# Designed miniproteins, single chains, continued (2): the designs that were tried, part 103

Each design is a single chain, and the fold is of that chain. pLDDT is the mean over its residues in the fold that is shown.

## One batch from the design tools (miniprotein)

Design m7802
Fold by ESMFold2-Fast:
Structure m7802 (fold): chain A 75 residues (1-75)
Amino acid sequence: SAKTKALMEKIKELAKETKKAIEEGDFQKALEYAEEMGKLMGELLNDPGASEKDIAEAEKLGEEITKLLQEAAEK
């Protein structure tokens, strides 16, 4: 649906913003963007219009962001 597509695009945008914040060394902003992304991922998982492909793409982005945040937190 159009709502599901908009949600996926926002999740992808927040993933890019989180990566940018990590690159800039702004870990506080990175955590804020990651928290917002997690909230939208929760909405996606509860969206009956979300396809298995959409869920898989979002989960992959979440895994990538989690790994980057963990690596950044370790200095």
Scores: mean pLDDT 82

Design m7803
Fold by ESMFold2-Fast:
Structure m7803 (fold): chain A 69 residues (1-69)
Amino acid sequence: MSPEEIAEAEERLRELTEKAVEAARAGDWEAAREYLRELGRVLDGLVDRGVLTPEQREAGLAEVEARVR
């Protein structure tokens, strides 16, 4: 991946994290789950491209899930 593609993915992960947390605070658990699924897809893409390890992917998703609970 190019540095620009990595920066775009990082920004997308940040946006999805913020949206998932806000949806959970609003009691919109369906929207929160959709944002978490989208986060998982972005992270999976980064693993497939060798940017993240599977362990880093799991840690990142778990941290966001902890914030929305």
Scores: mean pLDDT 81

Design m7804
Fold by ESMFold2-Fast:
Structure m7804 (fold): chain A 79 residues (1-79)
Amino acid sequence: MELAEALRRQAEAARRHAEATGDERAARAAELLEEAARALEEGDEEKAIELALEAGRIMDPSATEEELEEGREELRRAI
């Protein structure tokens, strides 16, 4: 439950950034984070993790596959 709330807060921050700057990448990341929070609330932990990681890739395209795998493990541990 707490992780879903954290994802929603991140989505709100990304959406506010998109509204202030017109950054469509931030808007897309916000949508993915909101969908990840919903997936967690529905019990689909795998889908939530993949959606949150996709948002991370959009916001930081320089992230390596190893860094993304570490992020996946952190998200799994937080659930």
Scores: mean pLDDT 78

Design m7805
Fold by ESMFold2-Fast:
Structure m7805 (fold): chain A 85 residues (1-85)
Amino acid sequence: SAKEEKAKKLFEEGVKKLFEDPDNEELLEEGLKLFEEALEINPDYLAARLALVAQLESLLKYKESKLSEELIEKIKELLEKYGKL
């Protein structure tokens, strides 16, 4: 469907943002926002949900000291919203 295609494109853009520069917090925030937008359009997009949760957990475990307080709070909110399967 058109919604599924749009969600897929947003997810692919989010993945690209996250891998362009792993040390760029702005690109990381943009990538997470694109993943959330994909899930808002298609809440049943399991691959996007699992990828988002895995990325968020990895960031808190390995990069928390390098992240802004605002981004850490956003990561925690996204995990609360999407981390319960």
Scores: mean pLDDT 78

Design m7806
Fold by ESMFold2-Fast:
Structure m7806 (fold): chain A 76 residues (1-76)
Amino acid sequence: SEKAKAIVAGYILATALDIEGREELAQLVREGVNEISKIKDPKKAIELANELMDAASRGDLERVREIVEKAKKLAS
């Protein structure tokens, strides 16, 4: 499924960030992906996963935190 592919891509990115020594960013991405995986609407989950990966790839910690909080709200 497209949702499963997006979730796997997010975990791959988090692992790459850990290898690069970006531990805080890696942990935030893992947390975000965990919350996104719980979102019932697969389209919203995919969109948010892509936004998370884009923000993380740019090193935008503030935006990553915003996306994690949004994911938590949508996961409930």
Scores: mean pLDDT 88

Design m7807
Fold by ESMFold2-Fast:
Structure m7807 (fold): chain A 62 residues (1-62)
Amino acid sequence: GAMVRERIEKIAEEMVEAQKEGDKEKVEKAEKELVRLALEGHEELVQEIGREAHKKILELEK
């Protein structure tokens, strides 16, 4: 439902912000939580939102 999407979006936002700060531990923690949500049956939402977050991270590394 909507609450699951909001949670995944929040985790993805935290991951992007952690990458911007250079906090590798926070990035790994966020990735681990996204993997857990994917395994719980939210794989499509995690992939959709994760791709958007990954694009933002790649722009920060340039």
Scores: mean pLDDT 77

Design m7808
Fold by ESMFold2-Fast:
Structure m7808 (fold): chain A 86 residues (1-86)
Amino acid sequence: AAAARGARTLALVKEWERREVEEHGDEFIKRDRDLAEKYQKLADEYEKAGDTVKAGIYRGQADAARRNLENAEKMLEEIRAEHHHH
């Protein structure tokens, strides 16, 4: 019963997230794109300054933002495609 309840709660959360992405997906994509670019610039500047630790941290954040962007774009594309199925 616990696993089934957890799965139902997760499905409801995913439904709410899906509706949010459907309504605001372009905003999420823009935000994550802007963040990825900003973090890449910071990583490059810290690397040029010889701060390899901060460069690594911001590179990791840029990679995370890029992954979020890819996932958001894929989800929005799937949502748009599903709404046009007959």
Scores: mean pLDDT 75

Design m7809
Fold by ESMFold2-Fast:
Structure m7809 (fold): chain A 60 residues (1-60)
Amino acid sequence: SDMEELYKLLEEVQELRDEGKISGEEAKEMRDEALKVYYETGDVKEAIKVLKEKIEEAKA
């Protein structure tokens, strides 16, 4: 489901933090932004898109 994909991406953000690739503050900001999109739009796919883009930027 789309919610399972969102949770998997949130787990990936935690992994990036645990690996030291992003700070705890950056991880929180990425999570908060994605969840804000979901709460404001009701569209989990938009939240997934935002979080994917932030994860790709963090890996670059």
Scores: mean pLDDT 83

Design m7810
Fold by ESMFold2-Fast:
Structure m7810 (fold): chain A 87 residues (1-87)
Amino acid sequence: SAMKERMAELLHRLGRNLTPEEIIKGLDPDGDGKISIGRLQEFLKDLGIEITEEIKELIKEADVNKDGEIDFEELLELLEKLVKLKE
């Protein structure tokens, strides 16, 4: 899957060697395609990413529907922005 390949590349650039399957299972154990903001923040901290005000704003922007949840495409866009901030 192009999505899984992109996810793996972004995680590697963030200094992590995790499989897309591990990420999907950890963030969406119910399989509904939705990731809660609280779970997302825990995941980012596990990646060694400090939840600064800038990161909080990026997370809020990723929640386009304002439902307190993001999907995996929004997660990939967020990870791409985080890679750019780190480089």
Scores: mean pLDDT 76

Design m7811
Fold by ESMFold2-Fast:
Structure m7811 (fold): chain A 67 residues (1-67)
Amino acid sequence: MTREEAVAALEAARAAADAAMAHARAVVEREGAKASPAQKAFALAQLDAATAAREAALDAALAAARA
């Protein structure tokens, strides 16, 4: 029961983070006409790095919960 609630909360947080990243990607596309190629590449690299960091943080949180 407690673990199931914790997992549900982590799933909700992950969904919110995914929505934020999707919004950031839409902004990069919209700004593409005004942004330099270097700025677009930087933004894409930031999204990739954020995804990797989030995966590591979730793994650490699950380990800490001893699930």
Scores: mean pLDDT 71

Design m7812
Fold by ESMFold2-Fast:
Structure m7812 (fold): chain A 87 residues (1-87)
Amino acid sequence: SESKKRLEELEELYKKAPEEIKEKLEELAAEAEKHLPELRERLKSLPKEEAEKLLKEIHELVFEAYEYLLKEKDFEKAKKLFEEALK
């Protein structure tokens, strides 16, 4: 699956990442967790087709944020993509 392959690539990048980058990733994950309840309620209120489309868009933005942090080491861009995913 595409998601599995992308996750495996990110796991390899994470293992090689400096501790500073790992700490930034944990910071982004903690911020995301604060918004999960609101996101879950939004997904429940949508028709299944729209919920699946929104979830796919959120996953793409989150994967891009992780890629910017791990490949480009661009925390500011990663943070912006993460914030956009949570809207």
Scores: mean pLDDT 71

Design m7813
Fold by ESMFold2-Fast:
Structure m7813 (fold): chain A 57 residues (1-57)
Amino acid sequence: LPELDLTGLSAEERADALYAYGLRHGSAEALRAAADLYAELGDEERAAEARALAASL
């Protein structure tokens, strides 16, 4: 998995970047990272969606 430069991004921007990367590249690791960040932000619906997508890969 290529490293994304997430330095200086907000938690929401980091979650969105990891989610988009995971969808585009089929990366379960990126989708799980996005799910964890969405859960920390209180967005449990997006966290559950990202986790389900990661599990399906």
Scores: mean pLDDT 78

Design m7814
Fold by ESMFold2-Fast:
Formats: structure tokens, C-alpha cells, sequence
Structure m7814 (fold): chain A 74 residues (1-74)
């Protein structure tokens, strides 16, 4: 499901995040879960952008992009 894909993306992002970034991601995730499916996809796109901005490993960025593509197909 879309929610399951978003959960996987959030868990992957949290594993590679600083404490400050973790707090931001957790807040955005909580808000997205009580919001529209559109907002959930926007969070997924934001997670990919954040991973690139903060220099996550390329393999992690690629996996986030793959999960985003699966979400956008739903």
C-alpha cells in the first residue's frame, strides 16, 4: 500500500539522518499520516530531495527513488 511504502522510505531516511533531521522527518511523517494521499507522496518526494541534499549514500538515494516510483504508480 501507499502507507507501507511511505513507512519504508521514512525508516530508511531515519537510519541515515542526524538527530535534528530525524526530528524533522518524524514530525513530517506524523502530519502526512493524518493528511491526504497527495501530501504523503509529497513527503516521499521531500525525503528523496533531503537524502540528496544531506549526502546520503547513493544506494540509499536510489532505493528511496525506487520506492517513490512505486508510490506514484498507486
Amino acid sequence: SLEELLEEMVELALKHSSPELRAAVETLYKEALTSSKDDQVQLARALVAMARRFGFPEEVIRELERLLEEMEKL
Scores: mean pLDDT 85

Design m7815
Fold by ESMFold2-Fast:
Structure m7815 (fold): chain A 70 residues (1-70)
Amino acid sequence: AKEELREALVEAFELQREGERLAKEKGVEAAEEKYRERAEELERRIEELASKLTPEEVEEAVREAKAEAE
């Protein structure tokens, strides 16, 4: 469902923001070590969920996720 993609995208946006903060505070390598595995898992899940939806549903989920994460 579209909601599952939205939730995964929100999680990915939050993870990206956290990674950027940690990279500034402790360096890029520390951020990669902490978040790489989770980022890879989220990326695969997002791709799988998006493949089951129409382009319009994907765009809507992205728009909603950005609004929620911001």
Scores: mean pLDDT 78

Design m7816
Fold by ESMFold2-Fast:
Structure m7816 (fold): chain A 56 residues (1-56)
Amino acid sequence: GKAVAVKDFPYDTPAVLALKKGDEVEVLKEYSDGTLEVEKDGKVGLVDSSYLEIVS
């Protein structure tokens, strides 16, 4: 499925994906704690679901 960033996420560590508001990402996996595994531009990382709106 797809999601779009609703706010900036400024952290760019190896396990966490940096986002800007309006960025589209592919959702690969949802975790029970509200964390999403997502892909953007060939990079995979973890993002809190509060930064994303699920589109499909």
Scores: mean pLDDT 74

Design m7817
Fold by ESMFold2-Fast:
Structure m7817 (fold): chain A 89 residues (1-89)
Amino acid sequence: MEESEELIKKIEELAKKAREHLEKAKEAIEKGDLEEARKHILEAEILLGMMRIVRGLAKLLGLEEAAKYGDEKIEELEKEIKELKEKLE
């Protein structure tokens, strides 16, 4: 239980930071600062990669609740990142 809670908390912290970077990317796009937008998208992608590692660890340890929570948050962020990247192409 404690290990599952710790991993869920880590996933939440990473997801929050990634979302903050995606919000900054959206603001940069609105201002026409595509370089700043790309920087924030890259930082969100790095955080997403870290979330995948934590989710993989949860699955390896049999922490199904934490792994499922990670899958849900990862899918949400992947969709947002893809949509923002399409706006920069």
Scores: mean pLDDT 86

Design m7818
Fold by ESMFold2-Fast:
Structure m7818 (fold): chain A 75 residues (1-75)
Amino acid sequence: SAQGLLLEGLGLYAEGRYEEALEKFEEALRMAQDAGDLRLQAEALRGIGMVLEKMGRLEEAEEYYRRAEEIEAQL
């Protein structure tokens, strides 16, 4: 499930396994988009942003955070 992938991504993020966390969050995002689940989409986008920030990819992280906030404004 998308929710299960989000939890796996958060666990990997906490362990510093950023590339693996990114893969889980990206898969969760795809599943949430296919399902039209705006809440899960926002959570996955935030997860991607968190990982990118830890990887020093600050400009990309900011874009993902912005996209998450835009969706959250519609909830």
Scores: mean pLDDT 89

Design m7819
Fold by ESMFold2-Fast:
Structure m7819 (fold): chain A 65 residues (1-65)
Amino acid sequence: SHMEELLAAVRKAVELIRQAKKYVEQGDLEKAEELIKEAKELMTKYNLPEGVRQALEDVIAKVKA
């Protein structure tokens, strides 16, 4: 089902963003950047909701700080 695929992509992207945020807090920016890249790919492929974009932008801002 297209809906099942979309929901799986949302759950995966949210988890990647949560993990990236933890790595930023630990100072592991290389791991954080890899997870951010993976989340961006999912957002582009599945056109994910605004909430996911906002969470991703928050983590990106912390990496650039």
Scores: mean pLDDT 81

Design m7820
Fold by ESMFold2-Fast:
Structure m7820 (fold): chain A 55 residues (1-55)
Amino acid sequence: ATAAEAVEAYARREAELNDGRLSEAQREGLVALGQSMGLSREEAEAAVDRGIAAA
């Protein structure tokens, strides 16, 4: 899986466990994780948003 796919899957899982929502702290943590894997901030935020939308 790509870094973006991993962040998206993680965001989806977290959103599913939290009634389709992520806190600002959870969102920022996933964005930071994506950036640590080589994604830009914009790519990481997009992956998180796709994960939440898919939950």
Scores: mean pLDDT 83

Design m7821
Fold by ESMFold2-Fast:
Structure m7821 (fold): chain A 68 residues (1-68)
Amino acid sequence: SGKEQLEEIKAEYSKDPRVEVEMIGDDELVLTVKGDVAYLIGLALRLIGDYPSLEVKIEGDKIIVRAK
């Protein structure tokens, strides 16, 4: 399910010191990236590739991931 995929992403990136992870309800995850813009873009592209059923958006220093 989308919620299970968001929990997997949260578990993986909560251990990255460059990423702050926040779950909003059961359907949205916000990743605040403290690295450079290349790291942000690379992470967003990786998420798009690994989770094609999820919506991935970049907003400033944040990546927003939503269950469809």
Scores: mean pLDDT 84

Design m7822
Fold by ESMFold2-Fast:
Structure m7822 (fold): chain A 57 residues (1-57)
Amino acid sequence: MLSAEELAALEAQARRLEATLVRMGFPEDRARAMAEAVRAQAVANPASVAEALAGLP
């Protein structure tokens, strides 16, 4: 199970992805759904979470 800190980091990453998708011309609802799907996949795969967190300052 992920810690609260890991979940917060994943949420921040999902928000950045959402903003990027909106800038690329995706509708906000679609961008949000895509970002949420990526976050859910990361939660299901702990190795991906560790990799994502290693990129944080």
Scores: mean pLDDT 72

Design m7823
Fold by ESMFold2-Fast:
Parts: C-alpha cells; sequence; structure tokens
Structure m7823 (fold): chain A 103 residues (1-103)
C-alpha cells in the first residue's frame, strides 16, 4: 500500500541520517553496518513495488543498489559509500513519488 511504502521509505531515510551521524563521528564500522541494512531494505522495497514502478526507475534502483553493494564489498572509503547511498536514497524518494502520482 502507499501508506506502507511511505513508512518503509521513512525508515530508510532515518537510517541515512544515522549513517551520516556515524560518518561525522568517524565510526566507520557503524556506518558500514547501517549501509548494509539500508541496502537490504532498498532491495525489499524494489521487490515489493517493482510491478508498480516504471522500467526506468526499476533499472535506476537496481543500478544504485549494485553500486552501494560494490562499494561495500570493495571496502571503499566512507565518503564514497555515503555518496552512493545518497544517490540510492534519491532514487527511492523518486520511486515513492511515482507511486504517489499513480494513486
Amino acid sequence: SLEEAKEELLKIVELYVEMQRAYDAGDEARMREIARKMVELAEQFLEKYRDKLSPELVKELEAEIQRVRAALDAGADPRTILEEMSRLVDALVRAYEELLARE
């Protein structure tokens, strides 16, 4: 449902704020832990709403999820992970806006 999608998006946004705080504190381990949780939630969001999203947004979400995963797997610096996560969050917000526009 749209209400459920909003709650799921808000949870991801709250985790992003927590991730930024971990970054500012220099807590790289906490930042990476939060990033992994956010990727898992983003994958669950995409799986749940795939059929209601444009093919363009599905492709963008898949690409952004893969970029964050690749950065985490490569042990990329915290700034790189934060930048890729910012792009993923932006894509998730646009996905929610598309869901809202179709109601």
Scores: mean pLDDT 89

Design m7824
Fold by ESMFold2-Fast:
Structure m7824 (fold): chain A 98 residues (1-98)
Amino acid sequence: MKKILREIALALRIIGLEFDIELLEKKLEELKKEGKLSIENLEKLKKEVEKILEEAERLLEEAERLEASERIIEAAKRVIERAKKLLKEIEEEIEKLK
């Protein structure tokens, strides 16, 4: 019972991060399409992605410690991978503007 409730809480938090990272991915794509890429906008976006990455890594550690279902662990890993990929794209765009 107690473990199930903690796993549900973890799953809901991971779903929230999946939504947040998708919004940031779309924001970067929109900035590219509209020609609104600036170092200021990219650095702000980078900080938001870094915050998601930090939280996702913390949730993964908690999920592994709890021995949560493979589905929950894999979901957390997907958010981490998406955040790392987005960070790399943002850093590449910042370098192009220097």
Scores: mean pLDDT 86

Design m7825
Fold by ESMFold2-Fast:
Structure m7825 (fold): chain A 65 residues (1-65)
Amino acid sequence: AGLEARIADLEVAKESLQKQIDRLNAEIEKSTDPEEQEELKSRIDQLKKGLETVDAEIAALRAEA
């Protein structure tokens, strides 16, 4: 059903967002610039909000099943 395909697409999007968060965390550990570290942390916070939105959408679609 199209609903299950949509959930699968969202799971892939969630995995992609998590990989981007992991990459940015690695960049923070390698950075020696406090301003760059704060910018990277801000970007991670935005990606975490994206993950929360995707999780909410998956939950809503599963409730429709």
Scores: mean pLDDT 83

Design m7826
Fold by ESMFold2-Fast:
Structure m7826 (fold): chain A 58 residues (1-58)
Amino acid sequence: TESLRQQAGDLYKQGLEYEKQGDGKKAAEKYQQASKLLEQAGDPLGARTLRELSEEAG
């Protein structure tokens, strides 16, 4: 069973890939999903960081 933190990490990596492709909107969507999973996993600091990255990317 995959942990929420691992799923969030995978989404973060997908977001980085979209930024490299110049797709900031898709990157922002991935960072938002990762942030939500980190909040559910009890990592509010990680969730906040990804939320800020989403705002910067979009």
Scores: mean pLDDT 83

Design m7827
Fold by ESMFold2-Fast:
Structure m7827 (fold): chain A 54 residues (1-54)
Amino acid sequence: NVELLKEAIDKLDLKGEESARATGEILRVGVMGAPLEEALRGIGVSEEEIKEIL
């Protein structure tokens, strides 16, 4: 779910390289159908936060 990923990215306030990585994860979920869990881990969301989001 791309919307949940975007919300997580906004809350993390990522800058520079991390922001670019987050954009790549949005593309992977939205275009390639990658699991939301993998994308959340990729942008630095903790396992505890992932459980709360999902």
Scores: mean pLDDT 72

Design m7828
Fold by ESMFold2-Fast:
Structure m7828 (fold): chain A 83 residues (1-83)
Amino acid sequence: MSNEEKSQLLDLAEDPSVPLEERIEIAEAIFKGDDKKLEELKKKYEDKLKKPEKVLSDEELKKKALELLIEYGVEELREVVLG
């Protein structure tokens, strides 16, 4: 999978219209470098994929995905479980 395609999926992981569980799944797949899971997610969300504003490197993708997982795991997941 290209870095452009990974960057498109990362943008979906930041989209609040995407269910939290799916955003976490996308961010985790990018962080782990799970190419098989990323190909599956790309096909699932083809209609929602937009051209990314910036194509990120593998290191930038991993860092951003980790930041999202921390945000969703520490703050967002706690709010969802409490609400």
Scores: mean pLDDT 76

Design m7829
Fold by ESMFold2-Fast:
Structure m7829 (fold): chain A 97 residues (1-97)
Amino acid sequence: MSRLQLEPREVTDEARELYEKAVEAAKQGNVKEALRYLMDAAIAEGNPVTALAAAMALRFVEKGGDPKEALRFVADIAEKSGNTELAKAAREMAEAV
C-alpha cells in the first residue's frame, strides 16, 4: 500500500530531530531558534495551521513579547489541530523558559 514521494519513516525521523533541536534551543534561552525549528517540523508534518502559529509566535517574540506565552500559544494550536507531538515539544519548551 502507498508509494509516497518521501518514506514516512524519513519524515517522522526528521520531524523528531527538529523537535529535539527546538527543545534544546529553548533550554539554552534561544526561543527564536526554537520557534523556527517548530515551524520547520510543522511544515514537515504537513500541518500549515501549526506552522502559521509558530511563525506568529516568532514575530510576537521579535516584538518583545513573552516567550513563554508564545510557546504556550503554539502548543494550544498544535493540540487543537491534532499535532500532539509538536504540542508536547512546545509545552516542554514553555516550561524550560
Scores: mean pLDDT 77

Design m7830
Fold by ESMFold2-Fast:
Parts: sequence; structure tokens; C-alpha cells
Structure m7830 (fold): chain A 55 residues (1-55)
Amino acid sequence: SEFEKRVKEIEEKLSKLPLEEVQKILAEAVDEIYKLGLTGGEADEFMIEYIEKKL
């Protein structure tokens, strides 16, 4: 699916970054998701969009 393809592309790009950069991006995304009260599929979609924006 399109979503699965995007996830794989993000994973590949993140794997090429220093661990500290990855942790920072993920922490920021999780913080925003929590702040917005997103859950389930909405949280997953936001996470993907956020990471794509940072890459």
C-alpha cells in the first residue's frame, strides 16, 4: 500500500542518520501527537507526515 511504502522509505532514511538525530525527531513527533490528543491511525499518519517533513 502507499502507506507501507512511505513507512519503508522513512525507515531507510532514518537508518542513515545518527541515533541522536533519530531520537530527537521521534521525541518531537511523539510530543506533538500527545499534545494534539491523537490516537490510533491518526497518530500513525501524523508520525509519518512529521518525519517526512523533517527529512
Scores: mean pLDDT 83

Design m7831
Fold by ESMFold2-Fast:
Structure m7831 (fold): chain A 77 residues (1-77)
Amino acid sequence: AATEEQIQEAIKLLQDESEDVRNFAANALGKIGDERAVEPLIKLLQSENEEVQNAAAYALGKIGDERAVEPLKKALE
């Protein structure tokens, strides 16, 4: 199981300037599937940075938590 610190670090890496780092973090969060990441990722869907928004949406899609359904619909409109 991932630690809270590992989840928080991965969420920070979603805002990295490197696309490779962002993609790594999004994949890691999705594979971990930890519910603690869901609410922070939903907040990142409101980011003014489209790359951060896309990485958060990808991670939420992989986690598959129902709490993300309505936020994802709103972000994609």
Scores: mean pLDDT 79

Design m7832
Fold by ESMFold2-Fast:
Structure m7832 (fold): chain A 64 residues (1-64)
Amino acid sequence: MSDEEVERLIKAIEDAIRTHAENQGVEEAERVRDFLYGQVERTLDPESARLVKERADEVFKQVS
């Protein structure tokens, strides 16, 4: 996956977590985060998956 594709995926995941936290609350945002973590671990290489998860964790901490 290219660095640009990884950044686009990170932004999409960040936006999804923020949107669910704002509209449905922190518990639903946590469920969305966990589901997305499972997907990135199965579909991305280990380094890209780590970067995506780290950025998603940072966003989740801001909304929780």
Scores: mean pLDDT 76

Design m7833
Fold by ESMFold2-Fast:
Parts: sequence; C-alpha cells; structure tokens
Structure m7833 (fold): chain A 63 residues (1-63)
Amino acid sequence: MVTYRIEVGETEADVQAGIDAVREAAKVYSVRVMRDKETGKIVVYAEAEPDPALEALAERVEL
C-alpha cells in the first residue's frame, strides 16, 4: 500500500470532488481529510495500491 496526497481547496464541495475522483480512479482502502494549518487548504490522503490514474491526480507521499 502507498499513500496519495491531493490538495483539494477550502470548501466541502472541493473535498467531495477530490474523494470522488480518487475512488473513481482506483480502489482505495482509506481516505483521511485534513486542513493544512499554513495554507488553509484541505488535503485528502488516500491509501491504495500503486496506480497510474491516482499518480496523475495526486502526489505519492510517505507518512
């Protein structure tokens, strides 16, 4: 499993769109939503197997 990070903006609609995009692109095992304290932007973390569609949408990170 790997973790993907997506910066989705500041609104609930942006968060939902981000979650929907990753779930549509590939099978994800978990999704976590956080607000970045410095930028105020909402970040979505998704745990999945490595997938080119997810890598096109998101940054692969180590947590």
Scores: mean pLDDT 77

Design m7834
Fold by ESMFold2-Fast:
Structure m7834 (fold): chain A 61 residues (1-61)
Amino acid sequence: SMLEEARELALNLAKLMKQKKASEEEQEKAIENFRAWLRSQGIPEEEIEEIIEEIKKILAE
């Protein structure tokens, strides 16, 4: 499903940002670009916020 694909992309994005040691500014920009993409795919805001929270959790570890 699109939701499963979005969650996989989110995990990969978070891992990539950690590997590159992305700054807080770079992380916020990437997250906002990804949020916009999720909206364009028709994913509900509730699901988008859950996905973004998972990205933030990975980045905080």
Scores: mean pLDDT 85

Design m7835
Fold by ESMFold2-Fast:
Order: C-alpha cells, then structure tokens, then sequence
Structure m7835 (fold): chain A 84 residues (1-84)
C-alpha cells in the first residue's frame, strides 16, 4: 500500500540520518513516521515517536530551521493528543 511504502521510505531515511549523526534529519524522519502512524490510527506509537523528535530538537536545536521543525512537532503532538 502507499502508506506502507511511505513508512518504509521514512524508516530508511531515519536509519541514514542516525548513521550520519544528523539529528535534525533524524527528528524530521521521526516527525514523518509519527504523522504516517497517526494517519493509520496508531496513535500511541505516533505519540512516542513525535515525543522522541521533540526531545532531539530541544537537545540539538539551533537557528530558524530548528525552531520551525520544533513548532511542526509540537503541532503534530497536539493533533495526536486531540485524537486520543
């Protein structure tokens, strides 16, 4: 399915980001996986990954791109929590 293909791609991007030590790319991949899981109704799993992304960004955040991604993750968490 398209959802499975998207998840497989995002998981590959997550592994690549982790191997590279790119924490911003890692957080972006976690945001993408979390939102894909949310669309599948996997709310608890989505929330866990989104909170992991939030923690990574707080620890490694610098500059306007990091601030924008932090806002996106916070909005995603709020959406998932509202659906619970």
Amino acid sequence: SAAEAILARLRAELEAARAAGDRVAEALALLGIGMALFQQGRLAEALELLREALELLRESLSGPEGEELLRAVEEAIALVEKAL
Scores: mean pLDDT 85

Design m7836
Fold by ESMFold2-Fast:
Structure m7836 (fold): chain A 80 residues (1-80)
Amino acid sequence: GDAERGKELFEELGINRMHTIGKEGPGPDLSGIGEKYSREELFEIIRNGVPGTAFPSLEGRLSDEEIEDIVEYLLTLKEP
């Protein structure tokens, strides 16, 4: 995956409007998410969505390669 491409895709999809990094709100806090979940768990979260949150399923909107790029971006989001 490509973390820079993943960041661009994340922003283009407007996911950052629902899940601001370091901001409190409904849905998963993405700060430190790269330390909380494995690559495989993040892939499933992006592909299938997170039940009970504002994080949508992106299945059919993105290729597996594009999902891997988003996962690589999320894995860079470590606690400061």
Scores: mean pLDDT 63

Design m7837
Fold by ESMFold2-Fast:
Structure m7837 (fold): chain A 100 residues (1-100)
Amino acid sequence: AEAHNNLGNALANQGRYDEAIEEYKKAIELKPDFAEAHNNLGAALANVGRYDEAIEEYKKAIELKPDFAEAHNNLGVALANVGRGKEAIEEYNLAAELRE
């Protein structure tokens, strides 16, 4: 699971988001409770404009790890991009609280 997540990260860092998405999905198939892989998949999906799918993945990361400040912040950004501004503000506030 970690090897696929790490390969996904390397691909995403090169802007190869479609390939990164495939590798993150493989990481999740091997370890469905991998909160970091769900967050990373969400980020790659958001980078290619697939915000509704990104929101689902960030929510899954938060279900698995409720104190995941990065996932809350990323969810806020994705919610703002789809016009859900009130929900975005709630997620940003929660992310800020978790960083202390």
Scores: mean pLDDT 86

Design m7838
Fold by ESMFold2-Fast:
Structure m7838 (fold): chain A 117 residues (1-117)
Amino acid sequence: ATRLLARKRAVFDLEPGQTAELEIEAELPPGARRVTGRVKVRILSDEEAEVKVTLELYKDGKLIAKAEATVRGPGSEAEVGVSADAEPGRYKLKVTVENLSDKPVRVEVEAELRAEL
C-alpha cells in the first residue's frame, strides 16, 4: 500500500534563465519499505517554452537520489520521480525549475512524497 506523506503545489513566473525551488519534507511512518518523490510540472504559457526540472531527494541532509527532465512546448507537462529504500529519518524532496527559454514562462509545480508500506 502507498501512503501520501506530503504534497505541495506552486505556480512560478520565471524570467529567462531564472530558477525557482519548491521543498517538501516528511518523517517516514513505521513499516515503510520505500520512499518515493514525484513532481508534475506543467508549462502554462501558450508560447514555445523550455523548462528544466531537477528532483533531489535528501535523507537527514544527505542527497540519496536525483532525477532531471526537460519539458518543451506550449501547455506541455512532465512527471519526474525518484525512489529510495526506506530507513528511519526525515526525508526532503527539493524541486528546482529553470526557464531555459528566451521568454518569460509560467510553470505549475506539484510535488509529493509517498511511502510504500
Scores: mean pLDDT 86

Design m7839
Fold by ESMFold2-Fast:
Structure m7839 (fold): chain A 63 residues (1-63)
Amino acid sequence: DEFEKAFKEADVDGDGVISYEELRKFLHLNGRPGLDPEDLIKTYDLDGDGKIDFDEFKTRNTL
């Protein structure tokens, strides 16, 4: 739940999507620089717009 909460907070615009750069900054601020935001978004970028929807990330991350 913390990750979901934090993911939502990272989306200050409330679009429900987060760009590579926004996720990168967020992970760095929360002490999770070990996670590659580019790799994460590429894996979950089902729309192909270079962004990740919270639901899409959540679904794949469950695995």
Scores: mean pLDDT 62

